# Designs tried in a protein design run: designed miniproteins, single chains, continued (3). Part 3

Each design is a single chain, and the fold is of that chain. pLDDT is the mean over its residues in the fold that is shown.

## One batch from the design tools (miniprotein)

Design m8072
Fold by ESMFold2-Fast:
Structure m8072 (fold): chain A 69 residues (1-69)
Amino acid sequence: SAREEAFERLAEETRRAALAFGVRNEELRQILRDYLLREYTSPDRPERYRPLDEAEIEEAIERGLAEVP
């Protein structure tokens, strides 16, 4: 479904952002989490993520972050 595709895409984009940002500890992980939550719950978020509610956005971000060492 569009929601499942949006969720998987956001999780993957989060994982890639964490790798690019160099997340290596909980402090950096928290900084990136806060940034991404603000960005993807904004009214200006990309159209492809509009099928996701705020709880689904939070869950997708947490899933992406969990895949980074």
Scores: mean pLDDT 81

Design m8073
Fold by ESMFold2-Fast:
Structure m8073 (fold): chain A 94 residues (1-94)
Amino acid sequence: SATIEALVEEIGRVIEEEFKRLGATEEAVERTVERSVELVRRYFPGLSEAQVEALRRALLTVLRLGLRDKVPVEQLVEAVKTLARAELERLAAA
């Protein structure tokens, strides 16, 4: 899906920007999740609040686990993009 890929690429850029600005911190995680959720709402305005909350929670979990395990930012970006793509494809198929 071209729409899903465009959104996933923007989420990847958001992670790179916030982690470059704030380092590997909880603040970078929170700002990344907030900006990513806003992008999801813009790209897919028809998603329910429950669907958006589930995606927010999945993103938050993966980012926090990545910080805990000290995953390099480049690998964290790839992991989050993979997760976001899978979740968005699942939501689009439902």
Scores: mean pLDDT 87

Design m8074
Fold by ESMFold2-Fast:
Formats: sequence, C-alpha cells, structure tokens
Structure m8074 (fold): chain A 93 residues (1-93)
Amino acid sequence: MKLGEEISEAVEGVPSDEAARIAVELARERFGEEAGERVKRIIDSGSRVPGRTGEVAVGAVGTVAALEGGDGDRALDEMIERLRKKREELLRE
C-alpha cells in the first residue's frame, strides 16, 4: 500500500531514540502525560527489531490517539511530518 511506503520512507534513517522521543512528546502534547507513557511502553516492548523503531513509534502514536478518541489521523500525520523533518535535518537541509 502507498501509505505503508510513505511511513517506511519517513522513518528511514531516523535514530531509534529520536523517533521514540518524538512519538512520546507528540502523544503528551496531544493527549496528556498518560498517553505519552502508553506510547513509551509500546515502543519499549516492540522496538526489538533493528530498523523498525520508527515504524513502531508511528504505530504507537496512532494506536494511543485512537484509544484517546481524539484526532488520531492528525496525530499520525504530525508524527510522520516530524520524522521527515528530523531526517532532512540529519541528511542536511
């Protein structure tokens, strides 16, 4: 699916700790401290496969946003955008 490719491309080359930090920060901003803790736990338990931490982080944000009944689509979109910006920053502007 096209969306899957966009997610994979957005997370490519972003360090695992940075992707996790962005996800937790976004969840806290949008849904509060508890949501941030849930995202952190999902990433911590799921981030065991090299190169997949960014995808796990995106999935965690989407899952927690849906559970909170908020702007899940907007939270996911914002997460992808933040990852893309971080990747561009690391690769040079």
Scores: mean pLDDT 70

Design m8075
Fold by ESMFold2-Fast:
Structure m8075 (fold): chain A 69 residues (1-69)
Amino acid sequence: MALVAEGEAHKAKGEEAFAKGDYAGAVAHYAEAAAHYLRALRENPDDEEVRAKLKEVMANLAAALAKLP
């Protein structure tokens, strides 16, 4: 599968977990989304759209981490 599509799928699962109060699950899915976007950037470093997606998912990851004990 395309790396960006896999990142989007994990981002969506992270958002669903966060909405349910499963912050540990949200962290795991956002981390996977970030990893896929980072791999996409290694293949195309000039992809500003992927950089914006990575920045967004990193912010979501930080928000989920802030909810953990």
Scores: mean pLDDT 82

Design m8076
Fold by ESMFold2-Fast:
Structure m8076 (fold): chain A 70 residues (1-70)
Amino acid sequence: SKEIERLKKAIENYKRDLETFERMLADLEARGDDSPLAEIVRLLVQAGIDASRYFLEEYEKKLKELEEKK
């Protein structure tokens, strides 16, 4: 169904976002920058990780429920 296809695409997009944010966080930590600006950027990147994980869990749960109803 189109709904299952849309959910799968959303899940793929959030997985890519999560990989991007995790890579950004690793790069920031590797740089060892302890400036106030770097700390703000780390907090924003962590917020992006947390949001991406939340939406991944919600969309994967929804996809599983729809696939189990078949």
Scores: mean pLDDT 83

Design m8077
Fold by ESMFold2-Fast:
Structure m8077 (fold): chain A 68 residues (1-68)
Amino acid sequence: SHLDKMLESFIKWMEEEKKKISDPAEFERIAQAGIALLERELREDPSLSEQEVQDAVARARALAKEIL
């Protein structure tokens, strides 16, 4: 689905950023900014419910924590 592709792209982006950033605090800041951008993009999709957006954002946050 489009949602799964967006999440996959977001995870790949975070993994690449993690390789470039040695400071955990800087990575956390960038990851939070990326998650906020993802939420905005998901909210622009009229086929997604508020619950689906919230669930996707929660998954993105959990995956960012695993990469950290």
Scores: mean pLDDT 81

Design m8078
Fold by ESMFold2-Fast:
Structure m8078 (fold): chain A 66 residues (1-66)
Amino acid sequence: MSPEELAKKARDGAYKMAAAGMSEETAIAMAEQEINSAKSQLTEEQKKKALEAAREGARKGAEEFA
């Protein structure tokens, strides 16, 4: 999986979880676990970007749930 694909997956996943009623913190924690479990041996910078994407997704999802 490319870094771009992982960031998009993390953002979309966190968004869907938060939009379904999961807290932002929990959605981000789950996305972080998936990023750290990725077999593609991402750099720390790539992991940070994916985590930032997940945070934005979780924020937007929480807005949709409200």
Scores: mean pLDDT 76

Design m8079
Fold by ESMFold2-Fast:
Structure m8079 (fold): chain A 90 residues (1-90)
Amino acid sequence: MEALERLRRALEEALASGDSTPIVRALEEVAAELSEEELEAIAEALAPVLAEAARAEGLAEGLSDEELEALAREAVRGALRLAREVAAAK
């Protein structure tokens, strides 16, 4: 679960600074080593963080908490899979 703490910290830093560099770097460092099980666990753990951030920014207007969390989970899952694919192609 070191990857989860690393990614959560990087996401919080990126959201606070408005700079995507911390999260991009963290994804490059950990994504290639993630199993599918670890990827799903991280997506579930980070989905509430992303959902809360989106709601705070007013990006979740008209969405229920369940819908927003499901969309956030899908977004994190997609980003992790893409990062893993990009890392594998290097």
Scores: mean pLDDT 76

Design m8080
Fold by ESMFold2-Fast:
Structure m8080 (fold): chain A 72 residues (1-72)
Amino acid sequence: MEEEKRKQQLLEQARELEARAAELERRKDELLMLAGSSDVDTAKTYLDQADRLSREAERLRSEAQRLLDLVS
């Protein structure tokens, strides 16, 4: 019983990390849109932020996969 509870907790954590990664990807896409319609200096700031979000999303997905591997 507790083993199933732990498995569900890990699955919930993995889903939360995947959801957060998806949110960061959406924010990244919004920043890329803003960069395309902004002055060059503002665009640089948006592109830098988009790059950071992309890297963080990849990190979160990797962490989610590690948790999923634990429940397999």
Scores: mean pLDDT 84

Design m8081
Fold by ESMFold2-Fast:
Structure m8081 (fold): chain A 75 residues (1-75)
Amino acid sequence: SAAELREVLAELIALDPSAAALEPLLDRATQGDEAAYKALARRIGELYAATTDPRLQALLRRLGELLLRVHLENA
């Protein structure tokens, strides 16, 4: 759900404050913006590839899973 997506992003921001840059993309993606969804999915993948922190990797995997569910609900 969009609420769970925001919760996971808040946990990610607590560990990596730079992830706050994802908030505008998440807001637009949850409103059905296809371009924002694609941009957010790409950035999640880039952040996952760049980190060696298993806590960040777990949160990024969960964020991507929830983002896909929200996208499917808007399709």
Scores: mean pLDDT 83

Design m8082
Fold by ESMFold2-Fast:
Formats: sequence, structure tokens, C-alpha cells
Structure m8082 (fold): chain A 61 residues (1-61)
Amino acid sequence: SEEERRKVEELSRRLADMILAGKPVDEAIAEVAREGKAAGLTDSQIVEAVNRGLRLAEERA
């Protein structure tokens, strides 16, 4: 759904922001995965959010 897509994009940006702020990558990923699961996202949607967030952090580093 559009709501799920928006949540994936939100979590991707949040992951990137946490990493750029100096949070350890493993801890940032764990927080995003927990929030995604709580929001009802599937495992594949959580993986997508993590992969997009990592890419955003690399591009903005």
C-alpha cells in the first residue's frame, strides 16, 4: 500500500540520519528493523528500508 511504501521511505531516511549522526550501524539497523516490525512491515520491506538507508548514508557521507 501507499502507507507501507511511505513507512519504508521514512525508515530509510531515519536509518541514514542515525548513521550520519554517528550511531553504530548495527544498532541503527536493529532500531529500524524493530520499528518496521512494530508498524506491520514484512521482512522483505524491512530489508528494503535498511538497504535504501545504507545507500543514502553512503551518498551523503
Scores: mean pLDDT 86

Design m8083
Fold by ESMFold2-Fast:
Structure m8083 (fold): chain A 91 residues (1-91)
Amino acid sequence: AAPDPAEVAEQAALAARLAALAAVDPTRAAIEGLRALLERARERGELSEREELALELVIDEIEEHGLDEAIERFSSLSEEEIVKLALERRE
């Protein structure tokens, strides 16, 4: 099917907004970007419960400790390792 021009425009507008925000507040841009990805993927049914938990953990870590510390902590971890950490914190 042809791409929906409204969807393409919405994605482009979000990307432009996040890029502009990242220039002044990269931590806030990362939080807003990840939350937007989480919401869209939920609406499309593209996320498993495990993937959702992994994204929520990353968002929480950025909110609590900042973007640089979150990158240092998670950049070497697989999705499965991040999910395991999220499950351990849930209990």
Scores: mean pLDDT 73

Design m8084
Fold by ESMFold2-Fast:
Structure m8084 (fold): chain A 69 residues (1-69)
Amino acid sequence: MSGAEALRRAAEGAARAGSAAGAATSFHDKWQASTTEEDKELALEAARIAMESGSGEVGAEAGRKAWET
């Protein structure tokens, strides 16, 4: 399983638990802590997936706000 696949599954799990914003924030923090471009790209993709998995527009907005902070 790819890193992106693992992060996507984690983001979907968090979104189902009603925490899409929390998942996006965690991935954003990982992006800031990452030292390689590959890890940064995976964190960015995971944040996007968390937004998409979090109930459409509401999830997307929550994820976007978490990503910005």
Scores: mean pLDDT 60

Design m8085
Fold by ESMFold2-Fast:
Structure m8085 (fold): chain A 91 residues (1-91)
Amino acid sequence: GARGRAAYERAVEAGRRAVEAAREAGRRGAEIAGGAIEGLARLAYGVALAVGEPDDPTLVAAMERAAEIGERAAELAPEVDGLELLRLAGE
């Protein structure tokens, strides 16, 4: 429970920070990208809870990777937008 929840909370927070940074910079595409990271983390964790495997190592790793992408997206949002933001954040 704790590991999966921590990864989920980190991914949600990263997505939210990306949305906030994008809004401050006036980057609508980056705002949508940040919202997608949050939404996907919520969906993935919700499914994991429903099937009783919130600490699945593959899911945890995926959520931690989503958090890293979101954190980098928040940093890059003032400079780039949209799909280009996700491409650069994913590198």
Scores: mean pLDDT 79

Design m8086
Fold by ESMFold2-Fast:
Structure m8086 (fold): chain A 96 residues (1-96)
Amino acid sequence: SERLREIAKKLEEIAKMEKDPNLKDGLLSAAESLRQAADLYEAGKLDADDLIQGLEVLVGMLKKLASTTSGEVKERLLEAAEELEELVEELREELE
């Protein structure tokens, strides 16, 4: 949950670097979704399987966005996707 909020903050920082308003809005929306997922998961209202599935979808979306951008924004999007993939693996191990 703390890691979800840290990644959300990183997406907000990437959004500050992005000049395309649609990409900026998409990143801010993704950050808000991560914060909501953290809150719901901590409250026991989101199960771990649903959280993992949602994070995997977000990883795919961030990688796709990275393929449409360049420079610092692309690099930071790929870093955020990698951090989410690491979190997914950690969550899977905690469930076993």
Scores: mean pLDDT 82

Design m8087
Fold by ESMFold2-Fast:
Structure m8087 (fold): chain A 90 residues (1-90)
Amino acid sequence: MSLEQRREALELMIEAFRALMQGRVDEARRLFDRALDLLRRAGDDAGARRARDRFARALAAYESGDVPTLVGLLLREIGDLLDVELELKK
């Protein structure tokens, strides 16, 4: 898989979680669907599985008002993005 495609998917996931934190559920779902499509087209089955798991947890946290869990999931996506950025600079 291209590191650039993984970066784009992670950026979309971060935007999706930010949309959830602002109550924009339909926007978050569209952003997540775009990230998932990108990962699937890139053949990143592991990345697609992680994205689905994290988004499902984010939706559950949003529905229950669990802001700390939402923030934790957002920080995990940001951490993954930083790892990809470091690899791209090598």
Scores: mean pLDDT 82

Design m8088
Fold by ESMFold2-Fast:
Structure m8088 (fold): chain A 100 residues (1-100)
Amino acid sequence: EKLLKIRELVLDALESDTTPGNPKIREEAFQEAVSLLKEYLPEEEATFAVEYMKKYLSRVLVKSSAIYNATAAVLEYYNQTVKAEEVRQKGLKALEEEQK
């Protein structure tokens, strides 16, 4: 059930904007997502979220903000509300960098 919810949250965020962003900024966003998910989630759920996101990103190009939003949604589900908001703000900053 928790893994299904993680999949739903990640998919909803990543599908919200499928326009390709900057590859470097997108990779930086993914590496930060991996770090945050491993820090704040139980190991099994963190591994599942990371692998699901990695599999999706291997097939579909998305903006970095979508990766940050997916990460924030999962963190919020695990009651990390303050960290989720910080991550969303990082997503907005990354989006500004992709527009340059």
Scores: mean pLDDT 80

Design m8089
Fold by ESMFold2-Fast:
Structure m8089 (fold): chain A 108 residues (1-108)
Amino acid sequence: MEEEKKLAEARKDFIEYAKRLQEAVDNGDVEGLRKIADEMREKAEKYEKEGWPELAARYQSLADLARWLADVLEATGGKASIRVKLELDPETGEPVLVIEADPAAARL
């Protein structure tokens, strides 16, 4: 089914983007996070045009998250300890991003 295929592709993309976010954070790669944000925003625009507003909103949220992480890393000089996890919502089974900040490693 077309809808099931799009949802499966989006879930795979979300997992891949979560890993890319973590790698960029681990490396202090502010420019990498900005590129991820731009890619997610482009996908949000495409899904909006195709009539998939729920998917568009999810990709927009990922873009906003990547932008925020870039700002945090820039402000802390790459010293913030941030963990990006992809978990499944127990009620919906949908992938959800969870952000953990370690205050012991991030002396802000």
Scores: mean pLDDT 73

Design m8090
Fold by ESMFold2-Fast:
Structure m8090 (fold): chain A 75 residues (1-75)
Amino acid sequence: MDKKVEKVLKEIVGGRRWGMDDYQVPKAVKAGLDLLEKNPNPTDEQINSVFDNHLVRSQRDQLIKGLKAASKSLQ
């Protein structure tokens, strides 16, 4: 796993177990970070499209908020 993605996941969710999403959520976080590196102010539609493509449906508001905060802190 990308160390940057792993760090973001720890900061956003802490000790949460993803179960069957363990491989999808890291991919969605990586794609979201890549989007934020190219455009620091992406539209909600662009971010939701990334999560839709990776089947992330639950906790989106928390993940999006944490992803934006972590991106600003880690990049």
Scores: mean pLDDT 63

Design m8091
Fold by ESMFold2-Fast:
Structure m8091 (fold): chain A 76 residues (1-76)
Amino acid sequence: VAEEIEKLARESGASEEEVEAARRGAAEAEADPSKAAAAEAYVQEVVARGEVAEEDRLEVIRNMALALAAKLLEAA
C-alpha cells in the first residue's frame, strides 16, 4: 500500500519531499489504521479553509496518504 501511494504521488508530479511525506503517511496507516479518521478530518478542515501554507503542505500530503492508505487496507 505504501508503494502504491508513493507511485501515485510521483505520477502527480510531486517533489521528493512530497513523495516522502506521502510514503510516511501510508506507513503510519499500516502501523495504526485508527489514525485514519483524524487524518481525514484534518484534510477536510484544511480544504474548508481554502488555503494551505507552504510549510503545511507536506503535513496535508502525509494526512491525505494516511487516510487513503487506511481505506485501501480495509478494501484489501
Scores: mean pLDDT 75

Design m8092
Fold by ESMFold2-Fast:
Order: C-alpha cells, then sequence, then structure tokens
Structure m8092 (fold): chain A 77 residues (1-77)
C-alpha cells in the first residue's frame, strides 16, 4: 500500500490538535513528542517500523484521554 502523504499529513494534524486539547501539560507535551516522532519516521525517514511504534504509543495515550480531548475540542468549536 502506497502511503498517501496528504492523508498522513492530515492525520498528523488531527493528532496535533488532539494533543493540544489535553489539559495536563506533561501529558500534552508527551503526546506532542510522539506526534513529532511519528511525523519524522513517516515523512522524513520512511521508517515504517519506528512509525508503527510511535503511532501505537500515541494512540494508547490519546485513547486514555479521549473524553477530555472531545470535551475540550467541543468547547473550542
Amino acid sequence: MELDRAAAEAQLAAAELAADAIADPEVAARARELVAELRRALLVEGDLEAAERAAAELQELLDAHREEILANLRARA
């Protein structure tokens, strides 16, 4: 499967928005670090194994804070 760069960039932008919606600054900083690592692995290095690891950790972190993220994004809309 060819990675659509535009789709990857759109998903990374959505993840950055979700990270910024986390109220705990330490957790938000960790989420931003994972988004940066995922972006680097996917768009700069082409390291799919590193991208998979970063994506899995980011997804777990965002899922743990899903209700907070959704509430904060709704409040900003």
Scores: mean pLDDT 78

Design m8093
Fold by ESMFold2-Fast:
Structure m8093 (fold): chain A 77 residues (1-77)
Amino acid sequence: SDKDWQLIDKAYEYAGKSIGAALNSDSETAEKYAKLAAEYVKSIEDKKLKRATADGLAVSAGFLGHTVLEEEMKKAL
């Protein structure tokens, strides 16, 4: 649905902000944005889109060593 695509867009936006904060050594801001990204993922109504979004962001976070974002994405499922 259009609503789910808006939630996916917000999840990617806040995941990106979390990664940016982590790259600047701002761990508190990185954690805050990781949790916000997870809340948007949790709100996705289509279970396949929710899982695909959480899995995709978890894989990306894992490659970047961003453990907090990876764990928040796993918890969103």
Scores: mean pLDDT 85

Design m8094
Fold by ESMFold2-Fast:
Structure m8094 (fold): chain A 114 residues (1-114)
Amino acid sequence: SPVIQTWRNLRQQFQSTVQGIIDAARNQDLDTLRSGIQQLSVIVRRMFMMIGTLDNKDLAQKIRKEIEDVQSAISRVLRAMENQDRAAVDQAVQELQTESQRLQDTIDKAIQEG
């Protein structure tokens, strides 16, 4: 299915972008961190636009909620960066990693069932 292939591609881009964000945070590379967060925001917006393409409506609703959780985590990273609070950035990136893994797991289940 072209739809399932698009979800697989978005899932892979999402995973790679999250890993880049984690690496940038570890290296204290704020420019790469900012670019990664911007790229992640584009990917999750595209995922949100595609929620209606999922046949399993319960998984679609769960993915919608988990996208909102990832968007909230993105906002916390950006706020911590604006405040120049290194400890808050590290905490927000860990929360983003946790929410991102949850979303990835639910997408994997939706792809397997669709």
Scores: mean pLDDT 90

Design m8095
Fold by ESMFold2-Fast:
Formats: structure tokens, sequence, C-alpha cells
Structure m8095 (fold): chain A 66 residues (1-66)
């Protein structure tokens, strides 16, 4: 169903955003997904070293420190 697909995409985006923040900071991150599509996502990742907006567009990841 469309609802189940959106749930899976949101869960995948959350894990990817948290992983990106962990890779960059070396600290565990909590991610909140703001927007999700088939191959796009925008999330906020919070770590002890800062808060980041992570934008995913296919294979491209953009990270902005907030």
Amino acid sequence: SEEEREKLLREAAKREAAGVALYLTGEPAEAEVLEVGEDTAVAIARTPKGTYRITIDGSTVTVERL
C-alpha cells in the first residue's frame, strides 16, 4: 500500500540521515525526517557536536550545520 511504502521510505531516510551524521561527527545521532520521496529526503540530525540538516537526492548528500 502507499501508506506502507511511505513508512518504509521514512524509516530508511531516518537511518541514512543518522548514519551520515554519525560518520561526520563520530557521535550517535537522532534524526527526524521532514520530507521523504522515492529517492529524496530532508532530515534534521541532532548530535552532541551540533545539529545538521541533511538533504538526500539520489546518490547526492548535502549537509548543512544549523
Scores: mean pLDDT 84

Design m8096
Fold by ESMFold2-Fast:
Structure m8096 (fold): chain A 83 residues (1-83)
Amino acid sequence: MAKEAEELAKEGKLIEAREKAVEAIKELTRENAEEVLKALEALGRAGDSTAPGLLHLLAKKLEELGDHETAERARELARELEE
């Protein structure tokens, strides 16, 4: 799902990419965290204005899973995309 969201974002299919990214966040594990982060980065760099908010949501979920390093990376990327 996360990889599919990344590919959709690269194709400019932002609505479909966002839907897949949200589902990937719902199914988030430590093992797929990097793929979800990459999908949201691709979505944000493609110009989706919701991507920073989704990155903050990802960071919160990662903190709950104990992945503090990837959570901080998600917050930093969200700040970069908001600038």
Scores: mean pLDDT 83

Design m8097
Fold by ESMFold2-Fast:
Structure m8097 (fold): chain A 74 residues (1-74)
Amino acid sequence: GSLGLELLEKLKEEALKEIRELVEKGDYEKAEEVKKKTLKIIQDLLNRTAPPIGRKILEDFKKEAEKVIKEVKA
């Protein structure tokens, strides 16, 4: 199995859920912090896991997290 891919995908899903909940509560600062922390964790795992697939998950997370935060601040 693609253990690293499964881990990255799970981290992405959990982080996006937390970010959405924080944004919904109006805690934009904490939502931004969760985004930054998760990006660092994914980047660290990317160095140890299948890089091409991990890169796509990282890019997807960046886009989704940024969109959620931006939509509230725009």
Scores: mean pLDDT 73

Design m8098
Fold by ESMFold2-Fast:
Structure m8098 (fold): chain A 82 residues (1-82)
Amino acid sequence: MTELFQQLGRAIKAGDVDTAIALLEQLIEEARAIEDPSQRHFALQMALEGLEALREAAADDPEKVARVEELAKETRRLLEEV
C-alpha cells in the first residue's frame, strides 16, 4: 500500500497521468478487497485524495478528467456503503 502511494506521488509530479490513473485503479481495487471496514474506509479516503490531486494535473485532457471524476464518484459511493 505505502509503495503504491509513493509511486502515485511521483507519477503526479512527473505529469504521468496515465500511470497515476492506473495506480489509483489498483489502489481502489485493493481497498475494495480489504475485509476490515475501518482499514477499507481509510484506504478509499486516501485514494480519493489522490484522485483530487490528479484531477488538477489532468485538467488539459477532458477524457482523462472524465475518467478521474468517474473513479472519484465510484470511490465516494464505496465510502457510503455500510
Scores: mean pLDDT 78

Design m8099
Fold by ESMFold2-Fast:
Structure m8099 (fold): chain A 81 residues (1-81)
Amino acid sequence: SLEELRKAVERYAETLSPEERELLLEFTERLLKAIEDNASPEELRALRREMRAEMERRGMSENVIIAFESQVRAVVDEREA
């Protein structure tokens, strides 16, 4: 669920630097807003690709990016089921 994603991300963010925490929460809010606005699976895939590129450009660690993608995948798979 969206609530589970938010809770998981917030818990993980507590283990990060203040800068990475802020970025992770920013990207999470963008994704949640897209889902709440009923973005299609195609639009969500495009958004996820754009967000990953921006995370890499802003210097987020690979481990943080992977953790975020893992949490997002659980929510997306739940909605597709």
Scores: mean pLDDT 77

Design m8100
Fold by ESMFold2-Fast:
Structure m8100 (fold): chain A 92 residues (1-92)
Amino acid sequence: SMQEKRLALFEKEYKASLEDIEYIRKLLKEKPNDENALFLAKLYLVGISATLLVMEGMAKKLSPEDQAKVQQMIDDLQKQLDEVKKEVDKAL
């Protein structure tokens, strides 16, 4: 169904965003004093933030059951994004 396709898209974007967060953490660990690595980490943060905003806007178009599941993914992604932002801010 169209709802199943939308839910699958949210799950795909959620997974991709988590992989991007892991990549940011890897950059900070492997290149802690590299200005180019820090700049790349900041670009990834912008991309994840944009994806989260789009997910929030589209969630309201889902069934109530799927909205609950997607909201859980949005809440988890927001929490992980806030944490990795703090990690990037410490890498001055």
Scores: mean pLDDT 86

Design m8101
Fold by ESMFold2-Fast:
Structure m8101 (fold): chain A 94 residues (1-94)
Amino acid sequence: SAEIEALLEEIIRLTKELAEKYPEIEDLLFQLAALAYMAAADTKAGRLTEAQLEARRAQAEAILAELSKHVPKEDFDRLRALVERFFAALRAAV
């Protein structure tokens, strides 16, 4: 899906931008990007059930909850909105 690919590219770009701005959370940001990449790849390959996709979303929410302690609200809300749109697009494709 062109929408899923575009949202994934935006997540990768934003996580890289935020890692440069907040180096102390670089590992968490890269974990989120890797999780998003694998979720997109597994969805494209037809390997995810709806329940498995919700488990991947729950993992992303856990990373976002930890990131929220370290990132100012404005930057965090940008990242959360992208991740929510991304998982909504993945759910529509399953």
Scores: mean pLDDT 88

Design m8102
Fold by ESMFold2-Fast:
Structure m8102 (fold): chain A 90 residues (1-90)
Amino acid sequence: MAIEQEAPRDAEGGLRLLEDAVKYAEEGNLKQADIKAIAGLIVASVDLTPETLERIAELLEKMAEAYEKHGDTENAEFYRKAAERYRKLA
């Protein structure tokens, strides 16, 4: 494959997508938040270092808080459990 040299930048790109997801969730745009969160997790999964795993966990915890604030308790629980899972892998 012709683009193997971008692996470290891809993980950081995934974290930026997760930061965007948190921003959308805080604004109440939960559909865009979900799309950005899924994309961010896929991109960040290219290189799951302990530092990347911990940053993912922190961002997913912020997602859970934002969703709960907007009354989406089911998705808030999902993101909270996901954050705990990523933190355990770090």
Scores: mean pLDDT 78

Design m8103
Fold by ESMFold2-Fast:
Structure m8103 (fold): chain A 80 residues (1-80)
Amino acid sequence: AEEHIEEAIKNLEIAIKSTDDTVMRAALREALKHAKRALEKDPSNENIQKAIGLLEQALASTDFNERKRLAKEALEILKK
């Protein structure tokens, strides 16, 4: 079941398209939650692990453009 990866991708797309920091952060938190659930089902998946790292970096960033860049990188990795 790729459901958690699909939900992570959807929330990343919401974050990337957002012009509001609050909406972006909420979408990034949902994406991280789903990515972590996907990793629980496939613990050796390096792409999911890397995407989680990028999402955690995005959420720790105080810069809107840096968050958007990291979100785009996470999206590209999860689509592969």
Scores: mean pLDDT 85

Design m8104
Fold by ESMFold2-Fast:
Order: sequence, then structure tokens, then C-alpha cells
Structure m8104 (fold): chain A 117 residues (1-117)
Amino acid sequence: MAKEALELGLKAYELGQKELKEGNLRDGAAGFSGAGGAFTAAGMEMMREGGDATIATGVVIRGIGEAVTGRLLLEKEGVKAGKDVVGTARAGAAASTNEEVKKLALEGARLAERALG
């Protein structure tokens, strides 16, 4: 449901910021990419359940922005990012060695894949 996807997105974003501040660009990329997937899924679920379209669109835009941040961090590390939010979250997870942020990135990708079809 949208609430769980939002909570996962916030957790992934916070860990991504922490890892980035510590100089761990790959783990940071996984966090931002995971947040991108989770927020995209949350916004899409909000639209599907008949929620406020403006708020839901804002949440999807946040998801895209976080996925772009993750992609740019992966590119700085010479890692090929995915073609979309799902692929980028999976690429971030594959590049990460931090088990907590890797799991969040994989779950973000799974939620986005389900929400987008």
C-alpha cells in the first residue's frame, strides 16, 4: 500500500544521504535509487486507489528525482545505470555491498515493477 512504500522511500533516502556523506557513493546510489522506486510506487498506488491526483503526481516526481540522483552517482562510479526507475534501483542494489541499503533498493525496485506493470 502507498503508506508502506512512502515509509520505505524515506528510509532508503535517509540511508542514501548517510552513505553519501560518508563518501560511499555506491551505497548512496543504492539508497537514492531504492527511494526512487519506492516513491514512484507510492505515487502510482495513490492514483490507483483514487487519491488526490496532484499529491500522487508530486510523489511520482519525487521518485523520478531520487532515481536520477542514484543514476548520476552510479555513473560517477563507472556503473551502468538501468534504463528506468526499476532498472536503476536494481543497478544500485547490485553495486552496493551494504546489506541494509541493498535490501531497500531491491524492495524499491520490486514495488515500482509491480506498480508500473
Scores: mean pLDDT 87

Design m8105
Fold by ESMFold2-Fast:
Structure m8105 (fold): chain A 67 residues (1-67)
Amino acid sequence: SEGVYFLVRFPADVSEETVRAMVESYGGSFVELSATEFFVGVPASKAEAFRAEVARLGGEILGELRL
């Protein structure tokens, strides 16, 4: 598959603008579900780097789907 989708929770101090810029830097897209929860799609080639960046920002991956 060429894409990976994540349900991600970020700390409340991480802004939507920060999440947007980060996701766009990985060639991805997202939908804001709440102030702290986002549904994010990234290319499969970027998925590992994206997971590492989520962890660096104190975020948590609640779910993952590969398509």
Scores: mean pLDDT 85

Design m8106
Fold by ESMFold2-Fast:
Structure m8106 (fold): chain A 86 residues (1-86)
Amino acid sequence: AAEEALALLREAAEAAEAGDLETAVRLVQKATDIALSSDLSPGDLLALAIGIDEVLRLAREKGASEEQLAAIERAGRQLREKLRAV
């Protein structure tokens, strides 16, 4: 689960770097869904949150829309909320 989610975030970062922001958002959402439906350690949740922050930085740099940025920010917030709940 953690490895799969991290792999999706690496693909999301590559998509964002290439300017494919729709794919980047979709992959971030898939990684977040896996993380939220899995029993991940606090360390894994933190690693995923950091990965989402990197995708957010790249998306912002590449001119993502407010809606796209909000979707990525929401994903990171959901993982941090889960981390605080453990």
Scores: mean pLDDT 83

